# Designed miniproteins, single chains, continued (4): the designs that were tried, part 46

Each design is a single chain, and the fold is of that chain. pLDDT is the mean over its residues in the fold that is shown.

## One batch from the design tools (miniprotein)

Design m13571
Fold by ESMFold2-Fast:
Order: structure tokens, then C-alpha cells, then sequence
Structure m13571 (fold): chain A 95 residues (1-95)
């Protein structure tokens, strides 16, 4: 039950993060604003999503509530950074 709740929360966070990153990429590309630095930021966030998934799988295998919680916290950090990146890009497009 607890592991299922963490897994569901992780999946919701990852889905939202991916949707925000896709919107940000489309906005940058449409306005000709995509930089190599932006590409690096996207790759870093995608790497963190994969790390969160790995920690979740390990937490389930080891029955570790600590690893399950760390996976969700990492996914929450990714979502926050994805939201911040979108806001920064929207501001840049309006200027």
C-alpha cells in the first residue's frame, strides 16, 4: 500500500514535469531562443527523472521507505525546476 502510494505520486510528478519540459522546449524552438545551455538543463532534468525512477525501483526491491521517499523528493525537485524554467522562458519571450 505505502509503496503503491509513493509510486503513484512519482508517476504523477514525472508526468507533470515532462509536460512542462515539452511546453518549454516548444516555446524556445518556436521563438528561436534554444541555446546549448538550455539543452544541458533539459538533459540534467531528464537524468534526474531517471535517477528518481531508479531510486523508486530500488526502494521497492529493498522495501526501503527512505528510498521511496527520496525518489518522490527528487521528482518534486525536478517539477519545481521545470516550473521555474518555464516561467523564465515565458518572461524572456515577452521581452
Amino acid sequence: SVAEEYKKRLEELIKKSKELLEKTKELLEKNGLMTEEDEKKFKELEKKIEEAKRKMEEGIAKKSHKLLAEAVLLAEEVLKKAEELLKEVEKKVKE
Scores: mean pLDDT 87

Design m13572
Fold by ESMFold2-Fast:
Structure m13572 (fold): chain A 116 residues (1-116)
Amino acid sequence: MLERVRELLERAREVIDEYARTGDPALAEEFLELLREALRLVLEAIKAGAPEEEIVEMLRLLAELVAYASRVLPREVAVRAAALLAEAAREMGEIAGQKWEDTALALLEEALGAAA
């Protein structure tokens, strides 16, 4: 599961970088679809009882991607991306316990607040 998530996030980053070059709004929608699929795979990994270390790594990579998107994509798209992660975090809390919602949101906050 981790490798599948990494592949989706690498593609999502390529889409963000292409958007930075072209300004094509279709690329913003493609990014959001890739993000939604990656979040779905993380939820499936949690349901399947994947190791905690793998889940945390997937969530960190997702948080870093959303933070990167917030610097490159229009504010409206970045807000939608953050909302998708927050919605998935709530579902994680419902399925596997509040600690996963708290972990996902904390990683997003850390990534968004990370100055070089």
Scores: mean pLDDT 82

Design m13573
Fold by ESMFold2-Fast:
Structure m13573 (fold): chain A 61 residues (1-61)
Amino acid sequence: MPTEESIETLREILLEEIERGRESSVRALLDMARKEAEYLREKDPETAERIEEVIREVEEL
């Protein structure tokens, strides 16, 4: 189950991959994050929302 620390790590990795221009890695990580958020929406909606916020922030860059 994602923790606050793992969500922060996901954000950090995504930003680093974007800065490095690794578009395939960014896409794969975003896909995995979306699947985790979808899975968690019924079980842990607060964590799902935190993951969705990271996805939105990264996609707006």
Scores: mean pLDDT 79

Design m13574
Fold by ESMFold2-Fast:
Formats: C-alpha cells, sequence, structure tokens
Structure m13574 (fold): chain A 94 residues (1-94)
C-alpha cells in the first residue's frame, strides 16, 4: 500500500519530546523509515532515538524546535517525495 499512518504522541509544543510511530507501509524496511525520521529531525535541529523498528511499524522518540505535528508533516513530505507514499497524520496530544 502507498498510504500509511504517522502517529505523534506527546505534547504538541515546540521543544517537547514526542513519540512518532509510522505504520501501514509495506515494501520499505523499518530501518529506512526510521532513517527518514532521524534524518528529517536532525536537519531541523532536533535529536532522535529509535525505540522500535519492525516490519509493520517503526517508533522513534524525537525532540525538535518544531511542534510534533509540524515535524510529522515534514516526515510525510519526505515519504511522498522520495517514495511516493502518502500518509495520514494523527496527533495524540497528552
Amino acid sequence: SHTGNITVTGQNIPGATNTITISGISGIPGSILASIVQNTTRRLGGTSRILSSGSTSVTVQVTSPLLGSDLANRIASELEKRYGINTNITINNT
């Protein structure tokens, strides 16, 4: 499927630590999905740590100057531009 999901969990405020989960994407290794999250976060001046990387989902802890929702939108844009994958973004604000 060329449609996946990005879920952001945490406070949707600048500088907050959020958990980003990417799921529902087939045909791309979880290590590549994790790399996209890490590289996007790094380019935006943030830091990241992979919490899990599987065949069905990838979970990465991120801290950046952006809102978690804005970071998720940048990740979604990278997935679309590089791999032709569209994603639905869900924000689980805590």
Scores: mean pLDDT 85

Design m13575
Fold by ESMFold2-Fast:
Parts: structure tokens; sequence; C-alpha cells
Structure m13575 (fold): chain A 98 residues (1-98)
């Protein structure tokens, strides 16, 4: 797995800032990207960031809500539904592997 370049990290940070994410919410998203979606369980994120699993769940829910609000405003309704369904499917697959 190739680590993100400094340019790729800068672009991601700019996009997360446009979503209105807090520093803690950005850390969760960056940790998911670093671990890869298959390994990005609440437990693995909590361990890497040194926070509780409950805190990770709250931060992920806030990120998901902000992302959903951004997509609903800036993306075609059909594409919004597809992206939401894809995220929900990935989360289900992660839970089933545990």
Amino acid sequence: MRPLTDEEKAILNERLDKLGLSEEEKKVVLTIQELGYEKATDENIAKKLGISVSTVKKLREKVKKKFDEWMKSNVDPGLYKLLKDTIDKVEKEIKEKL
C-alpha cells in the first residue's frame, strides 16, 4: 500500500476543511485512509488515535452527517444515493469481518 504524497494529503485536508470537519474528525478520516477501509474498524481507529471506541463512533457519525449534507447540496440525487449506499455496504462488510 502506497502512502499518500504530501500533495494528496494537502488536497484531502482542503476538501475536509470545506466540509467543516473539526481537527478530531479530520484525524478519524485520515486514519481510515491510512488503515484502508477493510482495517478501519472503530477499535483499530480508537487504538491508533488513543481515544475510546465510543468517541470514534461519535466522530464517524458526525463526519458521515457532514458528508451527507455536503453531497445532498453539491451532488445529483442519484449519485448521492449511490455514494450513501456504497458507504453503508462497506461499513456492513467491516462489521461482518469482525
Scores: mean pLDDT 71

Design m13576
Fold by ESMFold2-Fast:
Structure m13576 (fold): chain A 78 residues (1-78)
Amino acid sequence: SEEEVRRRIAALRGGLASAERLKKQGNTDLAADVYEALARQAEGLRKQAEKRGVSPELVEELDTLAQRAREMAEELKK
């Protein structure tokens, strides 16, 4: 359902906030791992949402979250 997907998006946003806290605390290696996990979760949820015929707006939101998490993970590895 769209409501289920929205709740999972909210959980992913919470994960991003947690990763940001780890980054601010100087735990960059752990933050990178969390961002990578979030990117994989968002990518997986996007595929499930597409199969369920969820609105394009929610699919785009998941793509944005996945891209942001991926970019942050790559940045922290440098």
Scores: mean pLDDT 85

Design m13577
Fold by ESMFold2-Fast:
Structure m13577 (fold): chain A 98 residues (1-98)
Amino acid sequence: SKERTLLLVKFEVIALSSEVYVLERSLKKGKISLEEASKIIRGLIRRARGVLRTAKEMNDQKTVARVVEILKDILEIAKKFNLPQEIIDEIERLIEEG
């Protein structure tokens, strides 16, 4: 149902936000390599793209805005820790699509 889909999307947004928080803490503590962080961020980008697509199809503008803010948080982390430019470019493109 539409209601079920909206709830699942909202739970995924919470999960994305939590995983971004854990990623930044792991990077700050040096507990994760840049290569591993890049893999995690690529996974977050794929999931965020799916959530954006679903939220737009359901006209849930609040969820779209929330995912864009999460992507901006990921972008700042990627820039701060000097992750590959290809990842930064992909995040920026997805933000523009939101």
Scores: mean pLDDT 89

Design m13578
Fold by ESMFold2-Fast:
Formats: sequence, C-alpha cells, structure tokens
Structure m13578 (fold): chain A 61 residues (1-61)
Amino acid sequence: MSDEEIRRALEGGERALEEDPTAATADAVLHELRKILPQARGELRERAERLIERAEALSTT
C-alpha cells in the first residue's frame, strides 16, 4: 500500500467518523485501519493511531 493510498484511507475514515460518529461506523473504520497501521510510517502512522483511539472510544459506547 502506497503513502497516497494510506492518506486517502485515513481521510475517508476521518470523514466517516465526523459525519456519522456511531459505534457501527467506528467498527468499520477500525477494521480498515488495522490493515493500514503495519504499512503506515511517520506522520501517517501517528495519524492512524490517533484515529484508532477515537474509533475505539466510539466503538465502546
């Protein structure tokens, strides 16, 4: 997965949680981020980790 693809996926996940902050949307975002995290580096990895934390908080409500 390229950095461009990772950035696009992170943008999609961030937008999804902003527009629909539900546990179901959070679970879907977490599923995709788990695939991305091992391939993310530097700022993209930090961005992915922050988004995972937000999604995890929503998925437990």
Scores: mean pLDDT 80

Design m13579
Fold by ESMFold2-Fast:
Structure m13579 (fold): chain A 61 residues (1-61)
Amino acid sequence: MVEPVLDRSPNPTLENAVRNAVLLGRMLGLTTVAELARVAKWLYPEGDEAEIRRLIEELLA
């Protein structure tokens, strides 16, 4: 690949998925980054796992 054009980051969509994962996690009693990341990935399967985990860690800090 001579020019990777992957700029178009769907940050708002990932952020909404993480927010919904935290909300749903609270209802289910989930509090760990790994559990919340699994929920976020289920809500937004296209999301990168590392980015989802980072957003959850920032929200929980």
Scores: mean pLDDT 70

Design m13580
Fold by ESMFold2-Fast:
Structure m13580 (fold): chain A 57 residues (1-57)
Amino acid sequence: SSEEIDAFLAELSKRLPATVAELKALLGRVSAGELARKLRISTATARRLQAEYRALL
């Protein structure tokens, strides 16, 4: 799952205003609202990304 997590974060960093390191720090530890604010996305998108990330753990 580590390779799948790394691939997911790398792909996400190409589309969102955040580095792989920032995404790794944020996805597992902040609320969906905080993630949405930091990445400038909707709360619905933030919840989806957190659910996708959690499924890889």
Scores: mean pLDDT 83

Design m13581
Fold by ESMFold2-Fast:
Structure m13581 (fold): chain A 89 residues (1-89)
Amino acid sequence: MTDEDILEGSSLLGEIKKLMEEGLSLLEAYEKAKLEEPLSPEKLREEAEKILDIILERNKENATEEEIKAAEEKKPVLIEELVKAWEKV
């Protein structure tokens, strides 16, 4: 699946996609984590967590508390989805 498919796969991933469509460098970090030398599943989880943390940090500055809460609650699920997608490459 493409990066687009990953973002569309979940309601929270859809929100992440909207943020990245605003021209955030998250797409670069996302593609870099995906396309660079294969990492262990543990390292992929660390990279996914960093990407989500960046998204949440940017959300925190201008997003509603409800959006932040939803993102935090879904964070572990998104990490596993991102790792699975990257492992599939």
Scores: mean pLDDT 57

Design m13582
Fold by ESMFold2-Fast:
Structure m13582 (fold): chain A 80 residues (1-80)
Amino acid sequence: SKKKEVEELMKAFEKEVKEAIEMMKTMSKEEIDELLENVELKAETLKEYVKKYAPEYYAEVKERVDKLLEEIRKAGEEAK
């Protein structure tokens, strides 16, 4: 179902964000900036995909993704 596919995508993204936050603890400022840019690009791609494929879940996914982006951006600034 679309709901199951969206949840699998969200779980994968949440896992990637958690792993990225751990990796940033040993990264340089330049590496952190590049990692953040890559995660933000993936976040936008995920939101656009859900908007097109499962628009009924877009609002929920946008809120969850934006919260994860806030968390990783904060972690990135604290790790610099």
Scores: mean pLDDT 87

Design m13583
Fold by ESMFold2-Fast:
Structure m13583 (fold): chain A 89 residues (1-89)
Amino acid sequence: MEMGSSVAAVAAKASPEEAERLRELDEEVQKAEKEAIEGYRNKDASAMEKAAEAYERLAELLAEVGADDLAEKYKQAAENYRKLAEELK
């Protein structure tokens, strides 16, 4: 399975263990984002919060492996989803 192109580039430079963790967290982000799109139609703030949490976890790992620019981008995505969750409450 292909990760997002930016995450895949980071994984290629990471240890095998870090690459596997990045893949798993990227898959969680993709799943949570799909659920968030459906949840937005149903006014489900919890789906937005789950997407924010998934992005935050991926951003934390990206920062740990030294991908600071990508970590900041995904941290901002998490903040956007938290803002959407508050707007749905």
Scores: mean pLDDT 79

Design m13584
Fold by ESMFold2-Fast:
Structure m13584 (fold): chain A 79 residues (1-79)
Amino acid sequence: RPAVVRLTIRSSGDAEETARRAAEAAAAVPGVTAVSAGAEGDTVRLVITAESAEAAEAAADAALEAVKDLAASVEREAL
């Protein structure tokens, strides 16, 4: 069953670069079907759609690992 995870990241640096890096990392995970990312001010929002909950969670983990040096705070929500 397809799954969706939303990440909200407060960036300590360039929010647009944070969004791009997170989206690239998430999109590289097998089973991910779509990634949308946006930056507004210092806030980055990422929505990951995957073929399974396991793929969606793995993509969220990959995105957060890729931006751990830039993430001041993170909120993660399974939809």
Scores: mean pLDDT 83

Design m13585
Fold by ESMFold2-Fast:
Structure m13585 (fold): chain A 74 residues (1-74)
Amino acid sequence: IEDLEEKLRKLAEKLGVPLPVLTRQAVTADSTTDLPLSEKEREALLQRAIDGLIAYGLGNGEITEEEVKKILEE
């Protein structure tokens, strides 16, 4: 979880997107409930947010695959 949160933070900073807004959009797009998430569900949500941010950045040319690899693999 801490690793995924750090990767998401780095990607959000690279693309200039506020992390709370991005995470909230992912939750509201997929979730119809305000129930607390389990650790496993949080990991899945973070991974989905990371994947979405990568797709967005690559699609718009704001980030390269090489930069994504560096952020994800450190």
Scores: mean pLDDT 63

Design m13586
Fold by ESMFold2-Fast:
Structure m13586 (fold): chain A 94 residues (1-94)
Amino acid sequence: SSSVISEEEKKRLKEKLEAEIREAEREKERAREEGDEERLREVEIALRAARELLEKLPDINSYEELKEALKRVLLRIAEELGADKEVIERIEKA
């Protein structure tokens, strides 16, 4: 069953997400400089996902809620990337 996420765990998750966002911003600049439009699109989708998860983090109080937030974000990324229905169904059932 679900277990509660402590305030200390939420703080660590926030710090990790902020670090991932900083790295993704650097990746975005590299992709732009290299003219890699496909990589740029992928990084922009990942940045949007990470920022959305960060915004939702204060309202996430259990590992079950965290799992559902991650699933929702992954489904949106998969849909934006045009993933096959089978891939989408796998994420939904995870």
Scores: mean pLDDT 78

Design m13587
Fold by ESMFold2-Fast:
Structure m13587 (fold): chain A 100 residues (1-100)
Amino acid sequence: MREEKLRRISNLAREIEEIAIELKKSGKWKEEDFERLLKAAEEIRRLARELGLEKIAKKAEELVEVIKEAKKTKDWEKVLKAALELSIEIGLELIKLALE
């Protein structure tokens, strides 16, 4: 159960990173990209809370709020920054956990 949730968080982090990199390269934001980022961030937040990973849960919550705001403000660079910060935090916590 714990290993499955950690694997899912890792996979979602990679998806967020790939979306963020692609958005930076293309310079074009699509509605579906916002939906994918939002769903991934919300799932990471849920899984992180279940595992007691408070820092990841907080960063995922921040990304959710930034995505919602960016739909109105068009501050897409802030969304990219928040997504990359979440991905980095997940990577750091997974290294610390190292299945030990």
Scores: mean pLDDT 77

Design m13588
Fold by ESMFold2-Fast:
Structure m13588 (fold): chain A 100 residues (1-100)
Amino acid sequence: GKKKILEAIGLTLSAIGLEFDGELTKDPRLYIEAAKLYLEAGKLFAEAGDLEAAIKLYKRAIEAAKKALELAKEQGDEEAIKEAEKVIKEAEENLKELEK
């Protein structure tokens, strides 16, 4: 309900801040954290019945995680590569469940 929507909005705003910091610092881990927050926000919107918001957030999670993957590969951060790939897969699976 309303509480889940407010929580999802808060997570989305936090994720936007982490993406901004990640772009500034070129830190893949900040993009991974942002992607995880977008994924969680998407789940909360889906549970609240806002499927349009859920789809947008799952797509945003995929974009943030793909940016993390790019930076992690450039830096040779094997753990960040693995974590980014895991978030991409989870977000893509959640998105597919909402596709008709």
Scores: mean pLDDT 90

Design m13589
Fold by ESMFold2-Fast:
Structure m13589 (fold): chain A 65 residues (1-65)
Amino acid sequence: MVAEAERELAELTEKARAAKTLEELEGIESQGKRVVLQYPEAPQEAIDALAAAIRERRAELEKQA
């Protein structure tokens, strides 16, 4: 269901913003891909939001490395 996909992606987006390691962020990205495969009707906006959060947080973590 679209609502379930949107909820899962929103939760992953929040987790991505709070991620403390690149390994944690990679796990979140893998979970996001699984949600998209499970819910092909997932809204593109939610998918884009997760991708943006992952990219932003990865840049922040790399700055500290």
Scores: mean pLDDT 80

Design m13590
Fold by ESMFold2-Fast:
Structure m13590 (fold): chain A 81 residues (1-81)
Amino acid sequence: SMKEALKYSIESGVYAVGAASYSTSFRNEKEYEELGEEAREVTEISGKNSNAALKDAKEGKKKAKESEKLYKELLKKVKEL
């Protein structure tokens, strides 16, 4: 349904925005180059997952879980610095 598609699109989009914030924070810090690249990848994948949800709500639900997993993995690495 359109309501479910929007829900899962928003969920993946939130993770994309969160990852983009970390990518921006590490932009000018050479010490965090690898982490900045990982944040960029999570941003791109979660953004694509958000768009995919608008086309298929069932896949959107699965992709929202993928976006959540990638974002949590990124947060774990950030906290270990």
Scores: mean pLDDT 84

Design m13591
Fold by ESMFold2-Fast:
Structure m13591 (fold): chain A 55 residues (1-55)
Amino acid sequence: MEELKEQIEKAWEVFDEMGRNKMTLEEGKKKLDELDIPDVLKGGFLAWMEAYEKG
């Protein structure tokens, strides 16, 4: 798998684990921030993660 695709897949795994209550929002943000993906995608995932916790 291409490097970028692998990093994006990991971002989805982080979001999924947070949604399953296996990871806190804070841990998810930290893991997402460590990934080498474009800022626009990081912002999107962060917004979704925060919306999920608020909703």
Scores: mean pLDDT 73

Design m13592
Fold by ESMFold2-Fast:
Structure m13592 (fold): chain A 62 residues (1-62)
Amino acid sequence: MPKLVGTFQLKDGHTVVFYENEDGSYTVLLLDANGHVVYSIELDKETAEEVKEGIESMVESI
């Protein structure tokens, strides 16, 4: 079963959601300001970690 592992709200009103799949891959969803899925992609673990780090660096540490 996919596990929710991270949610990042972007300053432009989009939300990025990370799910971990049973095989160790990740499903990444981009949600608009209304919560609708506008983009979805499946990534391997290494690529998902790079994307997550990139998003975390753009979202200033509060």
Scores: mean pLDDT 73

Design m13593
Fold by ESMFold2-Fast:
Structure m13593 (fold): chain A 65 residues (1-65)
Amino acid sequence: MKKKEEEAKALLESIASLPSVESVELEDGKVTVKLKNVTPAEYAAANILGAALEMLGYEVEIELL
């Protein structure tokens, strides 16, 4: 359990570090990522990190603002 939580924290911090990320919210096992003025490369990076969170058992929603 602790290893999954540490990995999830690192992934969340990586998503939050992307320049296009307006907000990242984690509530009841659901991660909501809001992106503004996103480039194709940043959108791909957000989706890859989101897929990693889904493999850890989180629900991920990516919103384009």
Scores: mean pLDDT 80

Design m13594
Fold by ESMFold2-Fast:
Structure m13594 (fold): chain A 75 residues (1-75)
Amino acid sequence: ERARALADELLAQVEKGIEQTKKVLERDGSLTEEIKKSIEALKPLALEDSVQVRLARGEITPEEAAELRRYIAER
């Protein structure tokens, strides 16, 4: 399943990015509740951006992108 495999990959990449960002902010003493909330709010936007990038690069078709979005949204 191409769409499922890609969804799992994108979710893992976004989660890794969030963890890295949290560690940097925690080290810098900047990790506040407000920033945590902002990072959480950006997760769906980061996922959508990743789908758009893959579409623009021709790595997925519009049909696959639609399936990928449905897979993520229905969890």
Scores: mean pLDDT 74

Design m13595
Fold by ESMFold2-Fast:
Structure m13595 (fold): chain A 95 residues (1-95)
Amino acid sequence: MKLKPKDETYVQAIRSTLKSVLSNDKTPPVIKNDKLLQKIANAPDFDTLGKYYIFLNGSLDVETDPVLKKARTIVIKAFQAKNKEEAIKLLKQLI
């Protein structure tokens, strides 16, 4: 499954919020240290972000850690959100 094109403001909202979540002391260490979520937070452009979104979707079938599986599912839902405000609210659930 490919990430559908979004405007740069929406993409920036996801990246900025995820960076904030991954830097928050209340966020579980398994989520903070996840390399895939770190790559998404630091993706330089939409095409790179789209590649990491594909990896997120593929990872759900093989991820055995229930905390990380739930976190990755929340991030996928944030990319599918109708607006940036909904995406931000979803990502804050990772704390």
Scores: mean pLDDT 75

Design m13596
Fold by ESMFold2-Fast:
Structure m13596 (fold): chain A 97 residues (1-97)
Amino acid sequence: TGFGEAAREAGTAKDAAFYAGAAAGVAQIAAGVAEVAGAPEEYIRRAREAAERAVEAAEKAEKAAEAGDTEKAIEYAEEAGEAAEEAVRALREGDAA
């Protein structure tokens, strides 16, 4: 039950793009928290790279939604969700290190 699952349940391209944007937001917050918490550099870098991928995927999902391509919007939203989960995972592992 993550952002990827929510994206797959999206009935419209607009809903998929919305979920992708939310995932990108969570990924950016996770990266910021890792930096503020003083996580080891490798985990901060991993979280930032994941956040960047989530933002790019969200932008692609929005563009696909504007084009009316629901299938592509859902695929990019799933990509954004996976990247957000990776950013959160990097934050959690960095805190435990």
Scores: mean pLDDT 82

Design m13597
Fold by ESMFold2-Fast:
Structure m13597 (fold): chain A 68 residues (1-68)
Amino acid sequence: GQLDLLEELQSILSEDPDFQEKLLSLIQSGNIQEAVDVLKDYLKEKGYSEDKADELSQFLKDLISELK
């Protein structure tokens, strides 16, 4: 569910504060597509499946859209 995706994303971001800061900077500057792409690439580099990387990246995009 959406709650499970939120918890998973929060857990991942809490393990890498430098990446979290980079991601937040892109979101704050309005570079939403770049933020999504950077998250997807980061997850794949960390060994997550492409399906999971897509799911979490789409979830981030949906969250940002709900805040606007």
Scores: mean pLDDT 81

Design m13598
Fold by ESMFold2-Fast:
Structure m13598 (fold): chain A 78 residues (1-78)
Amino acid sequence: SDIEKAVKYADEAARLDPSIAALTVLGKQYILEAPEDIEQGRAGVEYLKQALKDASPSVQPILQEALEYAERAVKKLE
């Protein structure tokens, strides 16, 4: 599922860049709640966007994949 892929890429990014790990894990937790509450899904997307701004250049592509899957998951629930 798109949520499972978003979580997988978010976990990979957090492992590779500890500086954005807390924000990425928070975003992941909110994305996991998206099927029950779309507003939490939207909050998760915003946290992943913030993590992406602060991520190292080598981790940005991985976080971008997480964000794209997260946005796709939230859009399908609308």
Scores: mean pLDDT 84

Design m13599
Fold by ESMFold2-Fast:
Structure m13599 (fold): chain A 70 residues (1-70)
Amino acid sequence: MTEEERRARMEAAIAEHGLEELARLALEGASLSRREQLALHAEALGIDTAGLSEEEIERLAEERARELER
């Protein structure tokens, strides 16, 4: 997900739900699930997370991060 793509999705969500409602949900601590957090990190590293478990995503992200630090 690029910054522009993230922005477009955020604008669509604001239009659908309203800025005030999204701000309220964020403030109430509606956090991403552990799997969603791991998937976002792995996808930023170029890993396809479709069909993977949390453990597989975490392992692959750790391996890719190690390769990039060489």
Scores: mean pLDDT 66

Design m13600
Fold by ESMFold2-Fast:
Structure m13600 (fold): chain A 70 residues (1-70)
Amino acid sequence: MTISELIAALSPVAKEALASFLGIDVSSLTPETLKKLGAERIRLVADLLRKNGEEEAAEQLYRLADAIAA
């Protein structure tokens, strides 16, 4: 699965959390933007989602971070 496909597959909760944390609009969630931010920042958002009980959204972001780290 490509990074673009992973972004497209993100739940609204995951997209909104990531965009809000990064200070960008949801429409600005591109592979280029996420690669510039790096996998560790995306994992930080995933950790916050998991802490708030959003386990599925957190798992989606961990997968996205792994794809960016590759």
Scores: mean pLDDT 82

Design m13601
Fold by ESMFold2-Fast:
Structure m13601 (fold): chain A 111 residues (1-111)
Amino acid sequence: AVAKFTVTVEAEEETDVVVTVIAEKSLESVEAEVEGGEGEVEPPVLRDDGYVESVLHVHIKEKQTTKVTVTVRAEEGSRVFVGAKATKGKAKIKIEGEAEGVELETEVIEE
């Protein structure tokens, strides 16, 4: 099953954003395309609680709008949680998602 979501980051200055993807059963792949910044995806890691987690680090060098398109492939019927947080700088973050065969939950934390 596939979940696709777009993280839109309206950066007011140089900003670092972390996008966390957690799946209840399995994460087969996490792929990201970054427009207007640089991004790196950490490979999925199985947690002690049976959830699988992958983290995307996005660096935005200056004031601009950056779009991150994330494609998640997970087992049918899995719950997928997507969280986004600015760890440095100042930005407004929006997450919009589409899911086929998975339940998608999203959270944005602004700092």
Scores: mean pLDDT 76

Design m13602
Fold by ESMFold2-Fast:
Structure m13602 (fold): chain A 93 residues (1-93)
Amino acid sequence: GRPQVPYIPSVVSEAVRKLVERFREDPDLPPLTDEEIEKIIDEAAKEVVEEGRLDGYSEEEVLNPSEEARKFIKETIREAERRLLEARRRERL
């Protein structure tokens, strides 16, 4: 099995979905700042709470994830961003 990590799966999936939407709306979108990524995480957490997709966590834990969970979510967003930037570069060949 995969190692258990202190992250909220619905927040991760929603954050990546929001990132993909931003890249679709602006095909020339530059690499995101750390502040922009933190904003995506916070927006994703709010939507997850509004939809009741808490994954067994409290609303407070979803809105204020641990530093370990935030790091994991941020790394996942950066990974998705790298893949999106590579895909956009190839489409412009």
Scores: mean pLDDT 75

Design m13603
Fold by ESMFold2-Fast:
Structure m13603 (fold): chain A 88 residues (1-88)
Amino acid sequence: ATWEEDKAEAQRIFELVKEELDKATSYEEIREILERYAKEHLPRPPSPVLQAYLDIYAADVAEKKGIEIPDPAKYVASRLIVVGAEVE
């Protein structure tokens, strides 16, 4: 799969769980919502790039809601993964 396909899949998952994410009160809850949806609706485990996009969306939701990100290093790592995938 291309990084563009993984990004589109992550965006699709994000849009489908958007209402649940808006109601989430912790970073763990945001992560669990995204991971549960991916696990239940994807035919196989997400690629590292797909997982990285999901991690970025989780962090962005947390930031918008003022929720503390307990592992900022993981968020930085996810951003580096997507940047690496997007650079040809």
Scores: mean pLDDT 73

Design m13604
Fold by ESMFold2-Fast:
Structure m13604 (fold): chain A 85 residues (1-85)
Amino acid sequence: PILDPSLSPEEQKKFQEAVERLEEEVKRAVAQGLSPEEISKKVLELAKKIIEEKKMSPRVQARVLAYMIALVTEADIQLRQQRKA
């Protein structure tokens, strides 16, 4: 678990739930052979959906979006390393 002292325990829990869902979506999209652009779109849409469903505070929203960007960037780097064309 990522413990961020700026977040309340409930906010930390919601952030952890979001992280797990976003990581699973990236894994699914990569397994389906989607492009980095398509992975980015799907992960962004999921992040928006999670924020709305969970009624996340602005600071939890900021953490979720930052983590989403990091996940998409890491996936893009990994896919480029695998496809050295």
Scores: mean pLDDT 78

Design m13605
Fold by ESMFold2-Fast:
Structure m13605 (fold): chain A 87 residues (1-87)
Amino acid sequence: SAERAEFEAMLARLEELFLEVREHALAGDVEAAERALREFRRAAAELVEFLAASTDPELRALRPALERQLEGALELAEKLIEEAKAK
């Protein structure tokens, strides 16, 4: 379905943004990592809103679990940036 295709595209973008945070943090580029994290937060919020507004009940049912997963990813990303700042 079109909604499932959009959901998969949004997930792929979030994965790409998380990898950008990780790569920049590991390289010690705190500013670039923080920019990628801001984009990740925005994309994550957009995905949560997309699921809440979805006409597909299966997609709507994914929202609570996805919100928890996104919160965990944000926590990990913030930790990576804090570790990069300590160098």
Scores: mean pLDDT 88

